# Designed miniproteins, single chains: the designs that were tried, part 36

Each design is a single chain, and the fold is of that chain. pLDDT is the mean over its residues in the fold that is shown.

## One batch from the design tools (miniprotein)

Design m1233
Fold by ESMFold2-Fast:
Structure m1233 (fold): chain A 70 residues (1-70)
Amino acid sequence: SELEKLKKGLEELNEILKNNELSDEEFREKGLELGIPKERIDVILYTARKLREIGEEIDKELEERRRRAE
């Protein structure tokens, strides 16, 4: 089914994302090869980069709080 193909493609793309071995361009190409729509790939990339930036900001705030508490 189309849903099964999309699920398999997304699972494979998620494994690639976890390993952080591909550039954004290579990631887009791989996603397209797996049959994932470009709009979905763009959202995944945007979200992953945004979450990484937010995570870095949170880590910075936690370190500053740790320094003030100690």
Scores: mean pLDDT 77

Design m1234
Fold by ESMFold2-Fast:
Structure m1234 (fold): chain A 76 residues (1-76)
Amino acid sequence: LVSEADELVRRAEESEDRREATELLLEAAILYAKAGDIGGANDALSRAGRLARGDEELEQRVRETARQVQDIVEKL
């Protein structure tokens, strides 16, 4: 899980597409949360939030994923 999340973060950093980079970071956040890496999940969400600024659809995706991450973490 963590190694998969790390690879998604790396791919996001290499992406020239803001939407693709944001989606990869959101997937990474969920994988970090499932692995119990709360710090990794929060860092990925923060990066996704910064990339999503000004794009209403991406901002909504970040909010939805943040709620999913919170739910996962609360159930650990």
Scores: mean pLDDT 83

Design m1235
Fold by ESMFold2-Fast:
Structure m1235 (fold): chain A 81 residues (1-81)
Amino acid sequence: SMEARARRLLAEASEVMLELGKELVKHQDDAEMSKELEDALNELGLAQSRLLADPTDEQALADLERATERAKEAVEKARKL
């Protein structure tokens, strides 16, 4: 169901937000990496808030899926440094 999909994605986004926060602390002296992680965290937070406001919004669901994947990529990139 749409609700089950939204719940799973919201949970995954919350986990990725925690990982972004941890990497931000580690890379606080790296201006470029900090910016990339902060941009990803801001985008993820906005997309999550939008889906929470309306879990039936197909566009909000798609936006959160994309934001979550971009955030995961930013975390992986930071971890390789």
Scores: mean pLDDT 87

Design m1236
Fold by ESMFold2-Fast:
Order: sequence, then C-alpha cells, then structure tokens
Structure m1236 (fold): chain A 89 residues (1-89)
Amino acid sequence: ELEKLKEELKELLKEMVKYQAEKFKRYDKVKEALEKIDELVEEAINSLSKKQLEALVEALKLILENEGSPEAIAKAQEIFEKAVEEEKK
C-alpha cells in the first residue's frame, strides 16, 4: 500500500501548509511550499521504511486534529522518533 501512503502524506502536507498559512497569514509562501510537496513525499518514500512512513502519516494527522498544539507536535515527534529508533540496528 505504498501508493496509499503517498496520497495520505500529500494530502496531510497540503493541509498543514494551508493551516499554517491561515494561522500565520503567510500566504506568499504557500504556492512554493505546495510545489515542493511532491518532491518531499518522493524523498520520504525513498528514505523511510513503510513503518516510518505510517508513523509519519499518524504524526501529521495528530498535529492536524489538534490544530498544531505544542503538545500534539511533541507527541507527533515522539511517534516518529520511536519508529526510527525501533528500526535501528
């Protein structure tokens, strides 16, 4: 289900960019950020395992569901870092 993870990641990153633009009123950077999403997703797919990609998707969902609260961001970072550490030698 790599294609499903790619689509979920693209959608979540687009929502994050829009949310941050609305919150900080920095719309001048939105177009550039959106154009880079496809490249960022391909880099993530090439660099991260399926487990790490699933953790990244879950982390981004958590941030969006909690409107980017500091607590949600911290917990999201822990989820992703744990997935990375579990796959280290």
Scores: mean pLDDT 73

Design m1237
Fold by ESMFold2-Fast:
Structure m1237 (fold): chain A 61 residues (1-61)
Amino acid sequence: LTEEQEREIARALAEISYTVALLAGDTKEQALAYARDVLRKSPLVTPEEADEIVAELEKRL
């Protein structure tokens, strides 16, 4: 996988994680925190990139 593909997968993972947390009854803030935690624990992106992706997701909402 290229770094670009890894970043695209990370964005998709963030959105899926956020949606799953909301469906489980979490608040928006809790769902965003969960998405960030999932990305930071993944090998797809750096912690800094994970924070940026989640910030971008929050701006879209």
Scores: mean pLDDT 82

Design m1238
Fold by ESMFold2-Fast:
Structure m1238 (fold): chain A 70 residues (1-70)
Amino acid sequence: EEKAIEQLLSQPLTPEMLKALINILDKVPPFLEKLKESTDPEEMEKIAAELNADPELRRQLAKQILESIK
């Protein structure tokens, strides 16, 4: 389960994927709270690019998804 989510987030994320993931989460991680509050597509794209460049942020998101779905 953890490995499956981690592998999914190891691939390039699109803004649409981020939006869908945030809708699944019961509580949004702090670095994604601005995305939930804002409808600005530029912010969504910037966060997706940051996650694609930073595997630590991807891992954090994957853990939050796993915890929310538990």
Scores: mean pLDDT 65

Design m1239
Fold by ESMFold2-Fast:
Structure m1239 (fold): chain A 86 residues (1-86)
Amino acid sequence: SEREEIIRIGKEVAEYARRKGLEDVAKAAEEAGKRLAEAGVPVHMARALAQNLRTQLETHGIDPEDVRSMTTVTLQAAEARRRRAE
């Protein structure tokens, strides 16, 4: 299901963060996957967020609060699109 795919994407980002020794970021990524799946966001939006998180991890580093903020923005964008679709 799309929900299971989103949870898997979150776990993949978490595994990537763990390989870099960033356990708090990994936990935030797993929680992000669960929140996105529960909210029923489109899988392609979850993939876009995952790509952005990986890019930030490679270029700047990120903290758990960055993950939570980006997740909130994605949730808000998904809700706005749903409202526009009627």
Scores: mean pLDDT 85

Design m1240
Fold by ESMFold2-Fast:
Structure m1240 (fold): chain A 64 residues (1-64)
Amino acid sequence: MEEELKKEREEVIREVARELREIGDKLQLVIDYIRSKGDKELFEEVLNMKREEFEKKAEEVRKE
C-alpha cells in the first residue's frame, strides 16, 4: 500500500523533473543562439545577471 503510493510520488517527481529539463534545454538553445551570433557582450550580460533579476526582466518582456 505505502509502497504503491511511494512509487506514484516518484513517478510524478520524475515527470516534473523531465519537464524542468525540457525547459532548461530550451533555455540552453537560446544561449547557444546568442553565442553563435557572436554577441558575447549580450551573452556575458545575461550570465552575470542574477537569476531573480533575469526572471523579472523575462516577466516584463512576456507582458504584451
Scores: mean pLDDT 64

Design m1241
Fold by ESMFold2-Fast:
Structure m1241 (fold): chain A 59 residues (1-59)
Amino acid sequence: KKKAEEEIKKIREETRKKIQDLVNKYMAEGNTDFEKILKDAQSIVDERNKKIKEIEKKA
């Protein structure tokens, strides 16, 4: 399961970068709509959770 753990680590890191980029983009646009940012971030988290579950099931 070492391989699955490494894949999960990469997915978590990619998720953090996506959220970071999302926040930076909205801030650069002067967008202070935190509800919209949270909703978009939640979608990214949901996709991450699904991928992790599939990896855990396969391993």
Scores: mean pLDDT 76

Design m1242
Fold by ESMFold2-Fast:
Structure m1242 (fold): chain A 82 residues (1-82)
Amino acid sequence: AAKRDEVERILGEAATEVDRLVAESTDPEKIRAGFDEVIARARARVDEILAGVTDPAEQKELRALFDEGVAALRRHVDVRLA
């Protein structure tokens, strides 16, 4: 569905921003703070998309997709900082 593709695109853009943060900084606290800001902006964009979704089940699926993507990005950062 088009809404799923938009959420995937937002996650891809967030992943690119996270990669830049990790490439430009060696400070774990700065990377974690920057990660939180990237995810907050991505979540706001997803919430705007979900405001246009009338089916509660589809809203839950798209939120779960986003949360799963965020968990994967957080794991990627954690591995990079280890």
Scores: mean pLDDT 84

Design m1243
Fold by ESMFold2-Fast:
Formats: structure tokens, C-alpha cells, sequence
Structure m1243 (fold): chain A 94 residues (1-94)
């Protein structure tokens, strides 16, 4: 179900985000970028597996948040989140 897919996504994202915050706290920029890339891959995978508007809207809000965080550490990763933000917005409007 869409609810189960969203729950699985949120659980996996929470684990990656915790590792991201730990890396930021320790000043480990490389580890922080690695966790951001993993979160980006999770968004991409979930986007490919769903057409549910509620899931797409949640992915979009998370992409916006993570793009802002990525912009402080790696402009390339931030640009990749921006691309998914734009694609998710289009999918929601269909």
C-alpha cells in the first residue's frame, strides 16, 4: 500500500539522516556528503516505484529540505536534489 511504502521510506530516511547529523556534528564533510547521496538515491528509488500523490508530495517536501542542507556542503548534490524537486512537482501536478 501507499501507506506501507511511505512508512518504509520514512524509516530508511530517518536512519540515513541520523548518520548525516552525526557526520555534521563531527565535522566529517565526506561522510555527510555520502549520507546525502544515499538519501538522494532513496528518493530516486521511491519516486520510480510510486504514482501515489501523497507519497510524491512527501518526497517533494523532503527533497526541498535536503537541497537546502546539501547547498551548505556540496553544490553538486544540491543541484541533484533540485532536479528531483522539479520532477516531483511535475508528477504531482499530473
Amino acid sequence: SAEEKLKEFEQELAELYEKYEEAVRKGDREAAIEQLRKMLELIEKTFKETEDKEVLEKLHSIAVMLRAKAATVDPEVAARFQKFEDELKKAIEE
Scores: mean pLDDT 84

Design m1244
Fold by ESMFold2-Fast:
Structure m1244 (fold): chain A 90 residues (1-90)
Amino acid sequence: MIEEVKELYDEAVDKIRKDIDNEELYRAVMSELQRKAFQKNIPTEVISLVHLALTQVRNEARKNNLSESEFTELAKRKKEEVIKEIEEKL
């Protein structure tokens, strides 16, 4: 499960970063994340934490006009934080 969560997070990050300001793309990526998590039997609590982390990464990147490298660093840091939280709750 944890490796599948990491893969879903990385896939979502890669899609969001291609067009950070695209609201329609963001909504589509988040909907696909939820659908894939459901198909993989990932608990709703776990995917909600991933959704929140991705939303926070995107919001911070947009508000601070982050470079590609800064976005990559933020996404990696948030991934580590959310995975740790999931591991502590499971």
Scores: mean pLDDT 85

Design m1245
Fold by ESMFold2-Fast:
Structure m1245 (fold): chain A 58 residues (1-58)
Amino acid sequence: MSDEQIRRLEQAALDAGATSEQVQAMADALRAGAPLEDALSLLPPEAAEAVRRVWDEL
């Protein structure tokens, strides 16, 4: 996954009300090659859904 793709997912999570700490943990997990659902478990449900929508567009 590219850094640009991860930045799009970070922005979606922030816009949905995730904290900077939650967004950073998600981004770190994705950069480490974690499955999407494992990374999304670090976010509140509303932010996880926002990230899934953006992921489907990538």
Scores: mean pLDDT 84

Design m1246
Fold by ESMFold2-Fast:
Structure m1246 (fold): chain A 65 residues (1-65)
Amino acid sequence: IEEKAQQEIAETAKAEDERIAKVAAEAEKGTPEEAKERISKAEREASERIGRAVQEAQNRIAAAA
């Protein structure tokens, strides 16, 4: 079950990396300052989502013990 939790975390991290890459590509169409703001925001949101996935995984592991 811990293997499944690790896989879910890895998939979430991969999805967030892909989102950041897309945001960076779209931001290149605007000003450099707007690009920095957009990428920074996407990175913050990614960290929050990954953190939530880790917390959920830990809660499931603890509940299964």
Scores: mean pLDDT 77

Design m1247
Fold by ESMFold2-Fast:
Structure m1247 (fold): chain A 89 residues (1-89)
Amino acid sequence: SLEEAREALEEFAKLAIEKIESLEGSVSLKVAAKLQVIGVELTFSLLSDEQQESLVPVIREATKRVEEAKSLQEVMDVITELERRIQSL
């Protein structure tokens, strides 16, 4: 459902920001990573309802990968891959 898709993205964004803040890195790198998360949220908001719903499994996989990430680079790589998959719709 559309509600499920939006909730999945909200959970992803919240976890990604929390993970970025908890990991070691410069202020500038953390800001860059947070801007990538905001970019995903904005891009998602511009998609059709059907496109948003189709992304639920993709977003859930991204959330799991962020949970497993051990560095800021790994978090940024997950966000970049999510952006790439959204752009391929």
Scores: mean pLDDT 89

Design m1248
Fold by ESMFold2-Fast:
Structure m1248 (fold): chain A 64 residues (1-64)
Amino acid sequence: MSSERVAQRLRDEALRRGDRQAAEDVDAVLQHILDNREKVEELIREASEAVKEIKEAVERLVER
């Protein structure tokens, strides 16, 4: 929903400027996200957990 709206806006803006290459690039990236929305969401959760563990380890070393 939101991602598709952003994609359309960015594409229209790039096309208005005459930058067709940028418009195609933006569209391709966002289409990939839309196609794999479920997988991307799962990856974000896993990445968030990993980042939390790294932050905790760093704080532990710094606090010591």
Scores: mean pLDDT 68

Design m1249
Fold by ESMFold2-Fast:
Structure m1249 (fold): chain A 96 residues (1-96)
Amino acid sequence: AERGEAFVAALAPAAEAARAGKDEEAARLLRETLERFGEERALEYAEKLLEQGKVELAILAAATQIGIELARAAGLDAEQQADVAAAEAAIEAALA
C-alpha cells in the first residue's frame, strides 16, 4: 500500500504536464519516476505508448501495471486473479 501511494504521488507531476499538453515534459517525468521505482515492465509499456504520442495512456498503463504487481504481492483469490488477467490483456491490446 505505502509503495503504491508513493508511486501515485510521484506520477502526479507527469499527469499534470500531460493534461496541460506538455507531452515532452510529461514523458520525461514519467520515465524518471518509473526508473526511480525500478519498474522495468511498466517502463516498457509506457515507452511503446509514448512512441505513439499517447502520453496520458502511457501514464495509465504504467499505473495499472504497478497496481497489478502490488495486488499479486498481496495475494489474490480466483476472482482477483481473473481481474488482473483482464487488466493485463487490456494493456497488451492498447500496445497493439
Scores: mean pLDDT 72

Design m1250
Fold by ESMFold2-Fast:
Structure m1250 (fold): chain A 86 residues (1-86)
Amino acid sequence: GGIEREVVEELRREIEEHPEEIEEGIAEGERRGDVLSAEFARLVVALLTGAPQAEIDAIRERIYALSDEKQRENLDAFIADLNRLL
């Protein structure tokens, strides 16, 4: 199923209450070579915190460069589902 509003609200609260933990988790993932997962987490944070469109576009382009065709389709579906809840 699609992403539920309650899940989005919980994620937004976690980002607001524990921003340092989120940032550390992203940095650790990147250091371990999980660059795609790290960039995806940055995209979710940017979308939920209302980052400038230029920043969102830059993150999306980096994810696309690291992704195969199926991963790009999954990313587009995720963004579409999330935008329906915002």
Scores: mean pLDDT 78

Design m1251
Fold by ESMFold2-Fast:
Structure m1251 (fold): chain A 106 residues (1-106)
Amino acid sequence: MKVEITDAPDVLRRGETAKVTVKVTGEEDYTVIVAVLSRDGREVLAASQPVKAKPGETVEVDVYAGSGRGDGVLRAFATPGDEAELDENGLPKGGTIGDEKPVRVE
């Protein structure tokens, strides 16, 4: 399986939704979640809803930036199957971290 961020902004604005484009390559249907984590990984600065993807599909994911701001890492997670179990931060449990990009939330 491969997850690739094909398009993402360098800056997200608080209270706004940004589009991130993710390509998933594999043998199964996947659930994709995109989140921006603070540099120490302790805070979720922005997050998407889970989006269904088919193998080889490019999906546009809407990522909502909340109240947190600062330097972060945008990560695209892909989990096999139609539903991902989410942890306390809304990120997939046992999901594969496929790709990441540094971003700033303003």
Scores: mean pLDDT 74

Design m1252
Fold by ESMFold2-Fast:
Structure m1252 (fold): chain A 91 residues (1-91)
Amino acid sequence: KSREERKLLAEAFRQAGQAVLATFTKLAEKSKDEEIKKEALEKGREFQQRLEELAERALSGDGSEIPEIEKEGEKLGEEAKRAVEEILKKM
């Protein structure tokens, strides 16, 4: 992929990280259980950090790893969705 495409992919990962953090923060705000609040905030920060790492990897190198980075992003998105669903089940 071109450098511009890699920049767009990195921005997409960063925006996804902010959205995931916001979602987990809302789950924490809605929970009345302190343990669930803590779990939601910790998972939100973890997923945001992992998405930022993918953004940095997308910007570095020559673009040969982009298909692998996209696959890791898809898997991370599914993991985040599953984590949201598991927290909702505990509420």
Scores: mean pLDDT 84

Design m1253
Fold by ESMFold2-Fast:
Structure m1253 (fold): chain A 72 residues (1-72)
Amino acid sequence: MKEERERLREAIRGLFEHRGDDEARLPYQSELNKSTNRLLEELREKYKGELSDQEINDLVSEEVARLVEEVR
């Protein structure tokens, strides 16, 4: 999770640093999507039988939102 959180932070930072350059943002957008999916899979495995899919989705959404605030 911490390693994936750092990948998310880097992707978000890259998107922010390349604001207004759509082509330069493409690899960071792709990485953000991949990292979000990996985080979803990790949390589903970690909380298997403990949390619903909706609860896991909410946790990932909150974590991404928190990272966006931290990078800004």
Scores: mean pLDDT 75

Design m1254
Fold by ESMFold2-Fast:
Structure m1254 (fold): chain A 69 residues (1-69)
Amino acid sequence: SLEDELEQVRAEIDRLNARIDKLKEQLASTTDPKEKERLQLSIDIYNREVARLKKREAELQEQIEKEKS
């Protein structure tokens, strides 16, 4: 169902945000320039994925509302 897909999208956003938080903690404690670059690239990739999923979440929410209205 659309509600099941919405639940899955929200769960994935939560998982990615938890991963981003861990990477940000590592970035804050890291002194090695190469590791800082690697961590920042990973954070940027996951932030783009979260943005994509949030767009999908909004689309699913709109579709569910249209079907219930």
Scores: mean pLDDT 88

Design m1255
Fold by ESMFold2-Fast:
Structure m1255 (fold): chain A 81 residues (1-81)
Amino acid sequence: SDMEYEYLLAAAELQSLRNDLNKGKISKEEVIERLEEFRRRTKNPEIKELLDETIEKLKKAKSKEEAIEILQESLRRLMAM
């Protein structure tokens, strides 16, 4: 279903961003840009709200490690939905 597919896409995006950030392939700023783009394509209001909260937390993150923890927590919250 479209609803299940959108959860899978969000999980894949968060996992990909966490991996790329951890490997130094992208910056925190690039993670934010990619999530803002993903959020624009998101239709599910619960996922959209989670993405908005995640983006705001990432903007306030002071380290790469904090940004990785934020992405991990967002993935855990998505899996609990």
Scores: mean pLDDT 87

Design m1256
Fold by ESMFold2-Fast:
Structure m1256 (fold): chain A 90 residues (1-90)
Amino acid sequence: MSERLREALARDVEENREALRELILEREELRRLKEEGREELRAEEVIRKMEEVLGIKLSKEQALVTLEVALELELAMLETAGFTEEDVLR
């Protein structure tokens, strides 16, 4: 990866630390909801948001996969910048 991209991501982590904490907490909440079989509540929120913003109507399964992929990509960007979840939560 380019050095400029790594530096930009590191800056974004510092500037958006609160937003990144919220994303980490959302991932943990989704994991707990899945363990409890209550993931449908999060799917319904994603479906509504996608329909309002992009005009796309998703199934519950598609909405959950979309949310998981989005959260994993955001965490992968943190790792690429050289930060861990623990570093953001400090």
Scores: mean pLDDT 68

Design m1257
Fold by ESMFold2-Fast:
Structure m1257 (fold): chain A 79 residues (1-79)
Amino acid sequence: LKVEIELEVKTVTEYSGTAISFIGLAIEFGGEVKTKFENNTLYITIELELKDEKKIEEAIEAVKQLSKLLGAKSVKIYK
């Protein structure tokens, strides 16, 4: 499972808090996260090696909920 998320962040505090939140989520599901910051946009890539269909659905829901809470502009999910 691969997820690409775009968020607008205006301060270092918003950047750090947002990045840490997605890092925590990736750790919970046993995956990796990469972050890139350009032009007030934070790009987050989460890669999860999940094979259980139920666990995949739980991970997708968790990513969608966190992205909505943090005001993500774009969320792309690749199964």
Scores: mean pLDDT 81

Design m1258
Fold by ESMFold2-Fast:
Structure m1258 (fold): chain A 92 residues (1-92)
Amino acid sequence: MSKEDLDLEVRLALHIIRATVADLTAERYEKKGDLEKAIESYEEAVKHYQEALRLAQEGVERGVLSPETLEAIQKGLEDAQKKLEEVRKKLE
């Protein structure tokens, strides 16, 4: 495996970790009724899932990641976007 492939996998893993932490943080704030902080944390999760999706697309094109990995990240992004929309509607 090349250094470039390893750097891609590491960057992808860090964005997935940050997205997951942000998503869990948002759920915690939502349960406490702090909807504004929940929105900020879901926005952070969406940002990291978007970057992870970009890296995963590159990794699949380079043959170092499976299409299944890309599909899982895409689902994570869609779930985070849906949660963000639902919390935003609660503030209106």
Scores: mean pLDDT 87

Design m1259
Fold by ESMFold2-Fast:
Structure m1259 (fold): chain A 94 residues (1-94)
Amino acid sequence: DPAQQLLDLLSTLLGVPVEDIESHLDELMEKAKKSTGNSQETLETLELLRLLHRLTREGKVEEAFAAARELAKTMSLADVTLALLEGLKAWLEA
């Protein structure tokens, strides 16, 4: 299942089990919102990660790829973004 493989990749990159991805991202977003010093870019990056997770859970691989491409523009952790894009490309090309 391509969606399951993408969820496993995201789980590995975030360091949490698949079932905890949503709650982990929600916790990161709430921590970011409570910090008055956080940049708009940080909040946008977290929202795109939440969107990517949701689209992947829904099996919308092409839309998940588009969300990952938007992450590449905003995410400061380029290695994490590249790994996500490589995973999505592999599944779209298969």
Scores: mean pLDDT 68

Design m1260
Fold by ESMFold2-Fast:
Order: C-alpha cells, then sequence, then structure tokens
Structure m1260 (fold): chain A 89 residues (1-89)
C-alpha cells in the first residue's frame, strides 16, 4: 500500500496524471478492502498535497473533499468541492 502511494506521488511530480490516478486508486482500494477508512482518508490527503504542489489545484481540492467525506466532515468536504468548482470557472 505505501509503495503504491509513493508511486502515485512520483507520477504526479512527473506530470503523468493517468498513472498517478491509477496507483492512487489501487492504494485506496487496498485500504478500503482491508476495512481501513482512516488510512484511505490519509491516502487522499497525501495525494492531494502532491497534486497541489505540482500545480493541479482543482484536483487537489477534490481529493481533500473526498478525505473529509470519508472522515464524516461533510462541511469541510463541501468547502473544498466549492474551491475546486471556483478554479474551473
Amino acid sequence: MEELVEKAIEYIKQGNVFEALFYASLALKEALDQGRPEEAARIYEKVADAFEKAGYKATAYHFRSLAYRLRGDEEKAEEYDKKAEEIRK
């Protein structure tokens, strides 16, 4: 799982968004299949941080929203969804 997150972050740094999303989805699926929603939320946060640093701000906000939803913080999830939408305008 950690190796999959590291690969996702490396691909984000390379600008390879497709491979980044692929490895991120594998890590998320592994965490959720193991019944570890908190670990899945942490993966969303790490991937969001990497996307934000690479300049993919809208994608980063979307992943932060997903992390907050997974933790039950719907208010913050909605705030980050709105931030992602504002960038797309």
Scores: mean pLDDT 82

Design m1261
Fold by ESMFold2-Fast:
Structure m1261 (fold): chain A 71 residues (1-71)
Amino acid sequence: SSNIINLSSQLQQSLTNQGQTSQGNQVYSIVTTMVNNGNYVSALNVLITVASNNGLTDIQQQGQNLRRQLQ
């Protein structure tokens, strides 16, 4: 979904702003690949975990909200 890809782009940018450009690029690639393969729940789980581990609470909460909509 475009919503998950857009949120992963925000996560990539936030990680880059924290000096974690490599992690940002890697997570964007992983999440985008999972979305393209239809693995939306797995994509959101990766995104939520990375956001949580880096203190990005707003992105974590947005990811959790998107995951709830997939129930």
Scores: mean pLDDT 88

Design m1262
Fold by ESMFold2-Fast:
Structure m1262 (fold): chain A 102 residues (1-102)
Amino acid sequence: SVKEEILRVVEEAAEEMLKILEEDPSVTEDQIAWVKKELERMIEEVRRALEESPDKAAEVFRRESARIAIRLIIEGVPQSVVDKIAQVAIEALRRIEEIIAA
């Protein structure tokens, strides 16, 4: 189903983002811990938004992933790491939009 495909894309994106952070030695364990909690929250908010519409789920994903990226910048995470996280979010959003358009 469209809902299952979107949720899978979001879950895969969250896993890839977490892996990027865990593999970078400049990212602290505390930063990884709060990002993990925020990614879990984002997945739950996307799941709830899917009950309204796929378009609402895409909007929630875009907003929440942007909030995570902004906080990483504020917390002093290197621009190179933030850019990788942003790339994952942009690619995931494109896949979600393609699923909705199909």
Scores: mean pLDDT 88

Design m1263
Fold by ESMFold2-Fast:
Structure m1263 (fold): chain A 87 residues (1-87)
Amino acid sequence: MSKEELREENLKLLDELISKETDENRIAALKDIKYAVEKNLFSKEELEELNKLLKEIKAETDEAKRKSLISQLAIFTLKSLEKKALE
């Protein structure tokens, strides 16, 4: 999959997850991640890892595990942004 295809798939997954969320904090976290994807702040490898995490969240039916995965996703995004800030 190309970087552009990964970016588009990740944006689609993020929009789907945001539309299904009712928790304002999780919606905010997902929107922050979407912003980072839209601003092209991720490498191809980071987009591949993000795609994997988003698919895991979409497949998860346990609410506590979904919350944990979304928190992990927010941490992943923060670490990716910190890496770029240190350049």
Scores: mean pLDDT 79

Design m1264
Fold by ESMFold2-Fast:
Structure m1264 (fold): chain A 69 residues (1-69)
Amino acid sequence: SKEIQEFIEKLKERIKELEAEIARLRKQLADPSLSEEEKQQIALEIQFKEGMIALYEGMISYFEKLLEK
């Protein structure tokens, strides 16, 4: 259905936003002035966002299978 296709597109857009956020955070990790605690906090945020991408990719796969009938 069109509604499922629109939802898939919204999930893809959110994945792109998360990828951009992760790229920004990875650039922050390259800063040699960061404390070990700050590096750990950024690394955990990256891990959380990567987990969200995996969940959204799983949802997209599920909905794409529904469109195949």
Scores: mean pLDDT 88

Design m1265
Fold by ESMFold2-Fast:
Structure m1265 (fold): chain A 68 residues (1-68)
Amino acid sequence: MDDVYEAGLALQEAYEADPEWFARHRDEIARRLQRAHKETGPAGMAEEARRLRDQALERARQRQLQQQ
């Protein structure tokens, strides 16, 4: 699979899980992904994107519990 495509899917899932948090931290997220790509290539960027997805999913779950 193309690592760039995989990273895109993970970022899309992160955005869907918590779009407001993702939008507010977009610049930080972009810098984090660029650093991972420069140091470890596309595979490292995809791994970083998956970590961001997992973080966003956990935050979304906590927020949903507080709203209900």
Scores: mean pLDDT 77

Design m1266
Fold by ESMFold2-Fast:
Structure m1266 (fold): chain A 91 residues (1-91)
Amino acid sequence: MRVSIWLSNESGRIIAAEILPDDLEAIEKELRRMLELAKEYEKFTLSISVEGTPEDARRLMELAKKLAEEEGFKIVSEKFKGTSAIITFER
């Protein structure tokens, strides 16, 4: 299974993008890396798309929310469309 994750700023510019296997440890590591890059921005969006189920996308959305909250970011909005999750964060 394939997981696509990308980080964009408030202007919609893609800052980082990765395609990963369905390996939760690898996904968590990449999310943490993207959140570190996101510290340069007041507002940013993480987009996650899975070649799987809507439940897989929801699980990864909840993981991304947890990791971002650990880094001190606030959740502004959440969107679900099928197997895709889009979360906007700010400081």
Scores: mean pLDDT 84

Design m1267
Fold by ESMFold2-Fast:
Structure m1267 (fold): chain A 67 residues (1-67)
Amino acid sequence: MSEEEKEALIVMKTIDLMAEKKRDKVSKAELAKATNVSSGTVSRFARKLGVKDNYISVEDVAAYLRS
């Protein structure tokens, strides 16, 4: 799976988990489990978005979709 495909999968699963659990943020661990992608890959993508905590927010997803 390409880097772009992994990033797209993480974004889609973040949106799905926010909708399913009615939350505005999702933990990196939940995303790694849901996408079957390593926690290291999720952490690298989160750092690329400027995320420094353990959660990816709706604003982080919006920034990715605007790029």
Scores: mean pLDDT 75

Design m1268
Fold by ESMFold2-Fast:
Structure m1268 (fold): chain A 72 residues (1-72)
Amino acid sequence: MKVLVVTTPGLSNEELKEVTEKLAERYGVEGETDIAKAVGLVLRVAMDGLPAEELTEEVDGKEVKVLLVDMS
């Protein structure tokens, strides 16, 4: 199972949720909209070697960095 996490700083909680939902729908995966859980997943990828694919997308004129985290 893959989970999408938005890693771009400077988004409000509302913007982060909207961007996460749009990109999760685009990729046909689950999106993590809880900020604490999203940070936890980013740390597990960086520190514990959890498998993830890094992607860069543009949403509404903003460059957005995304992790597709493999939870399998």
Scores: mean pLDDT 79

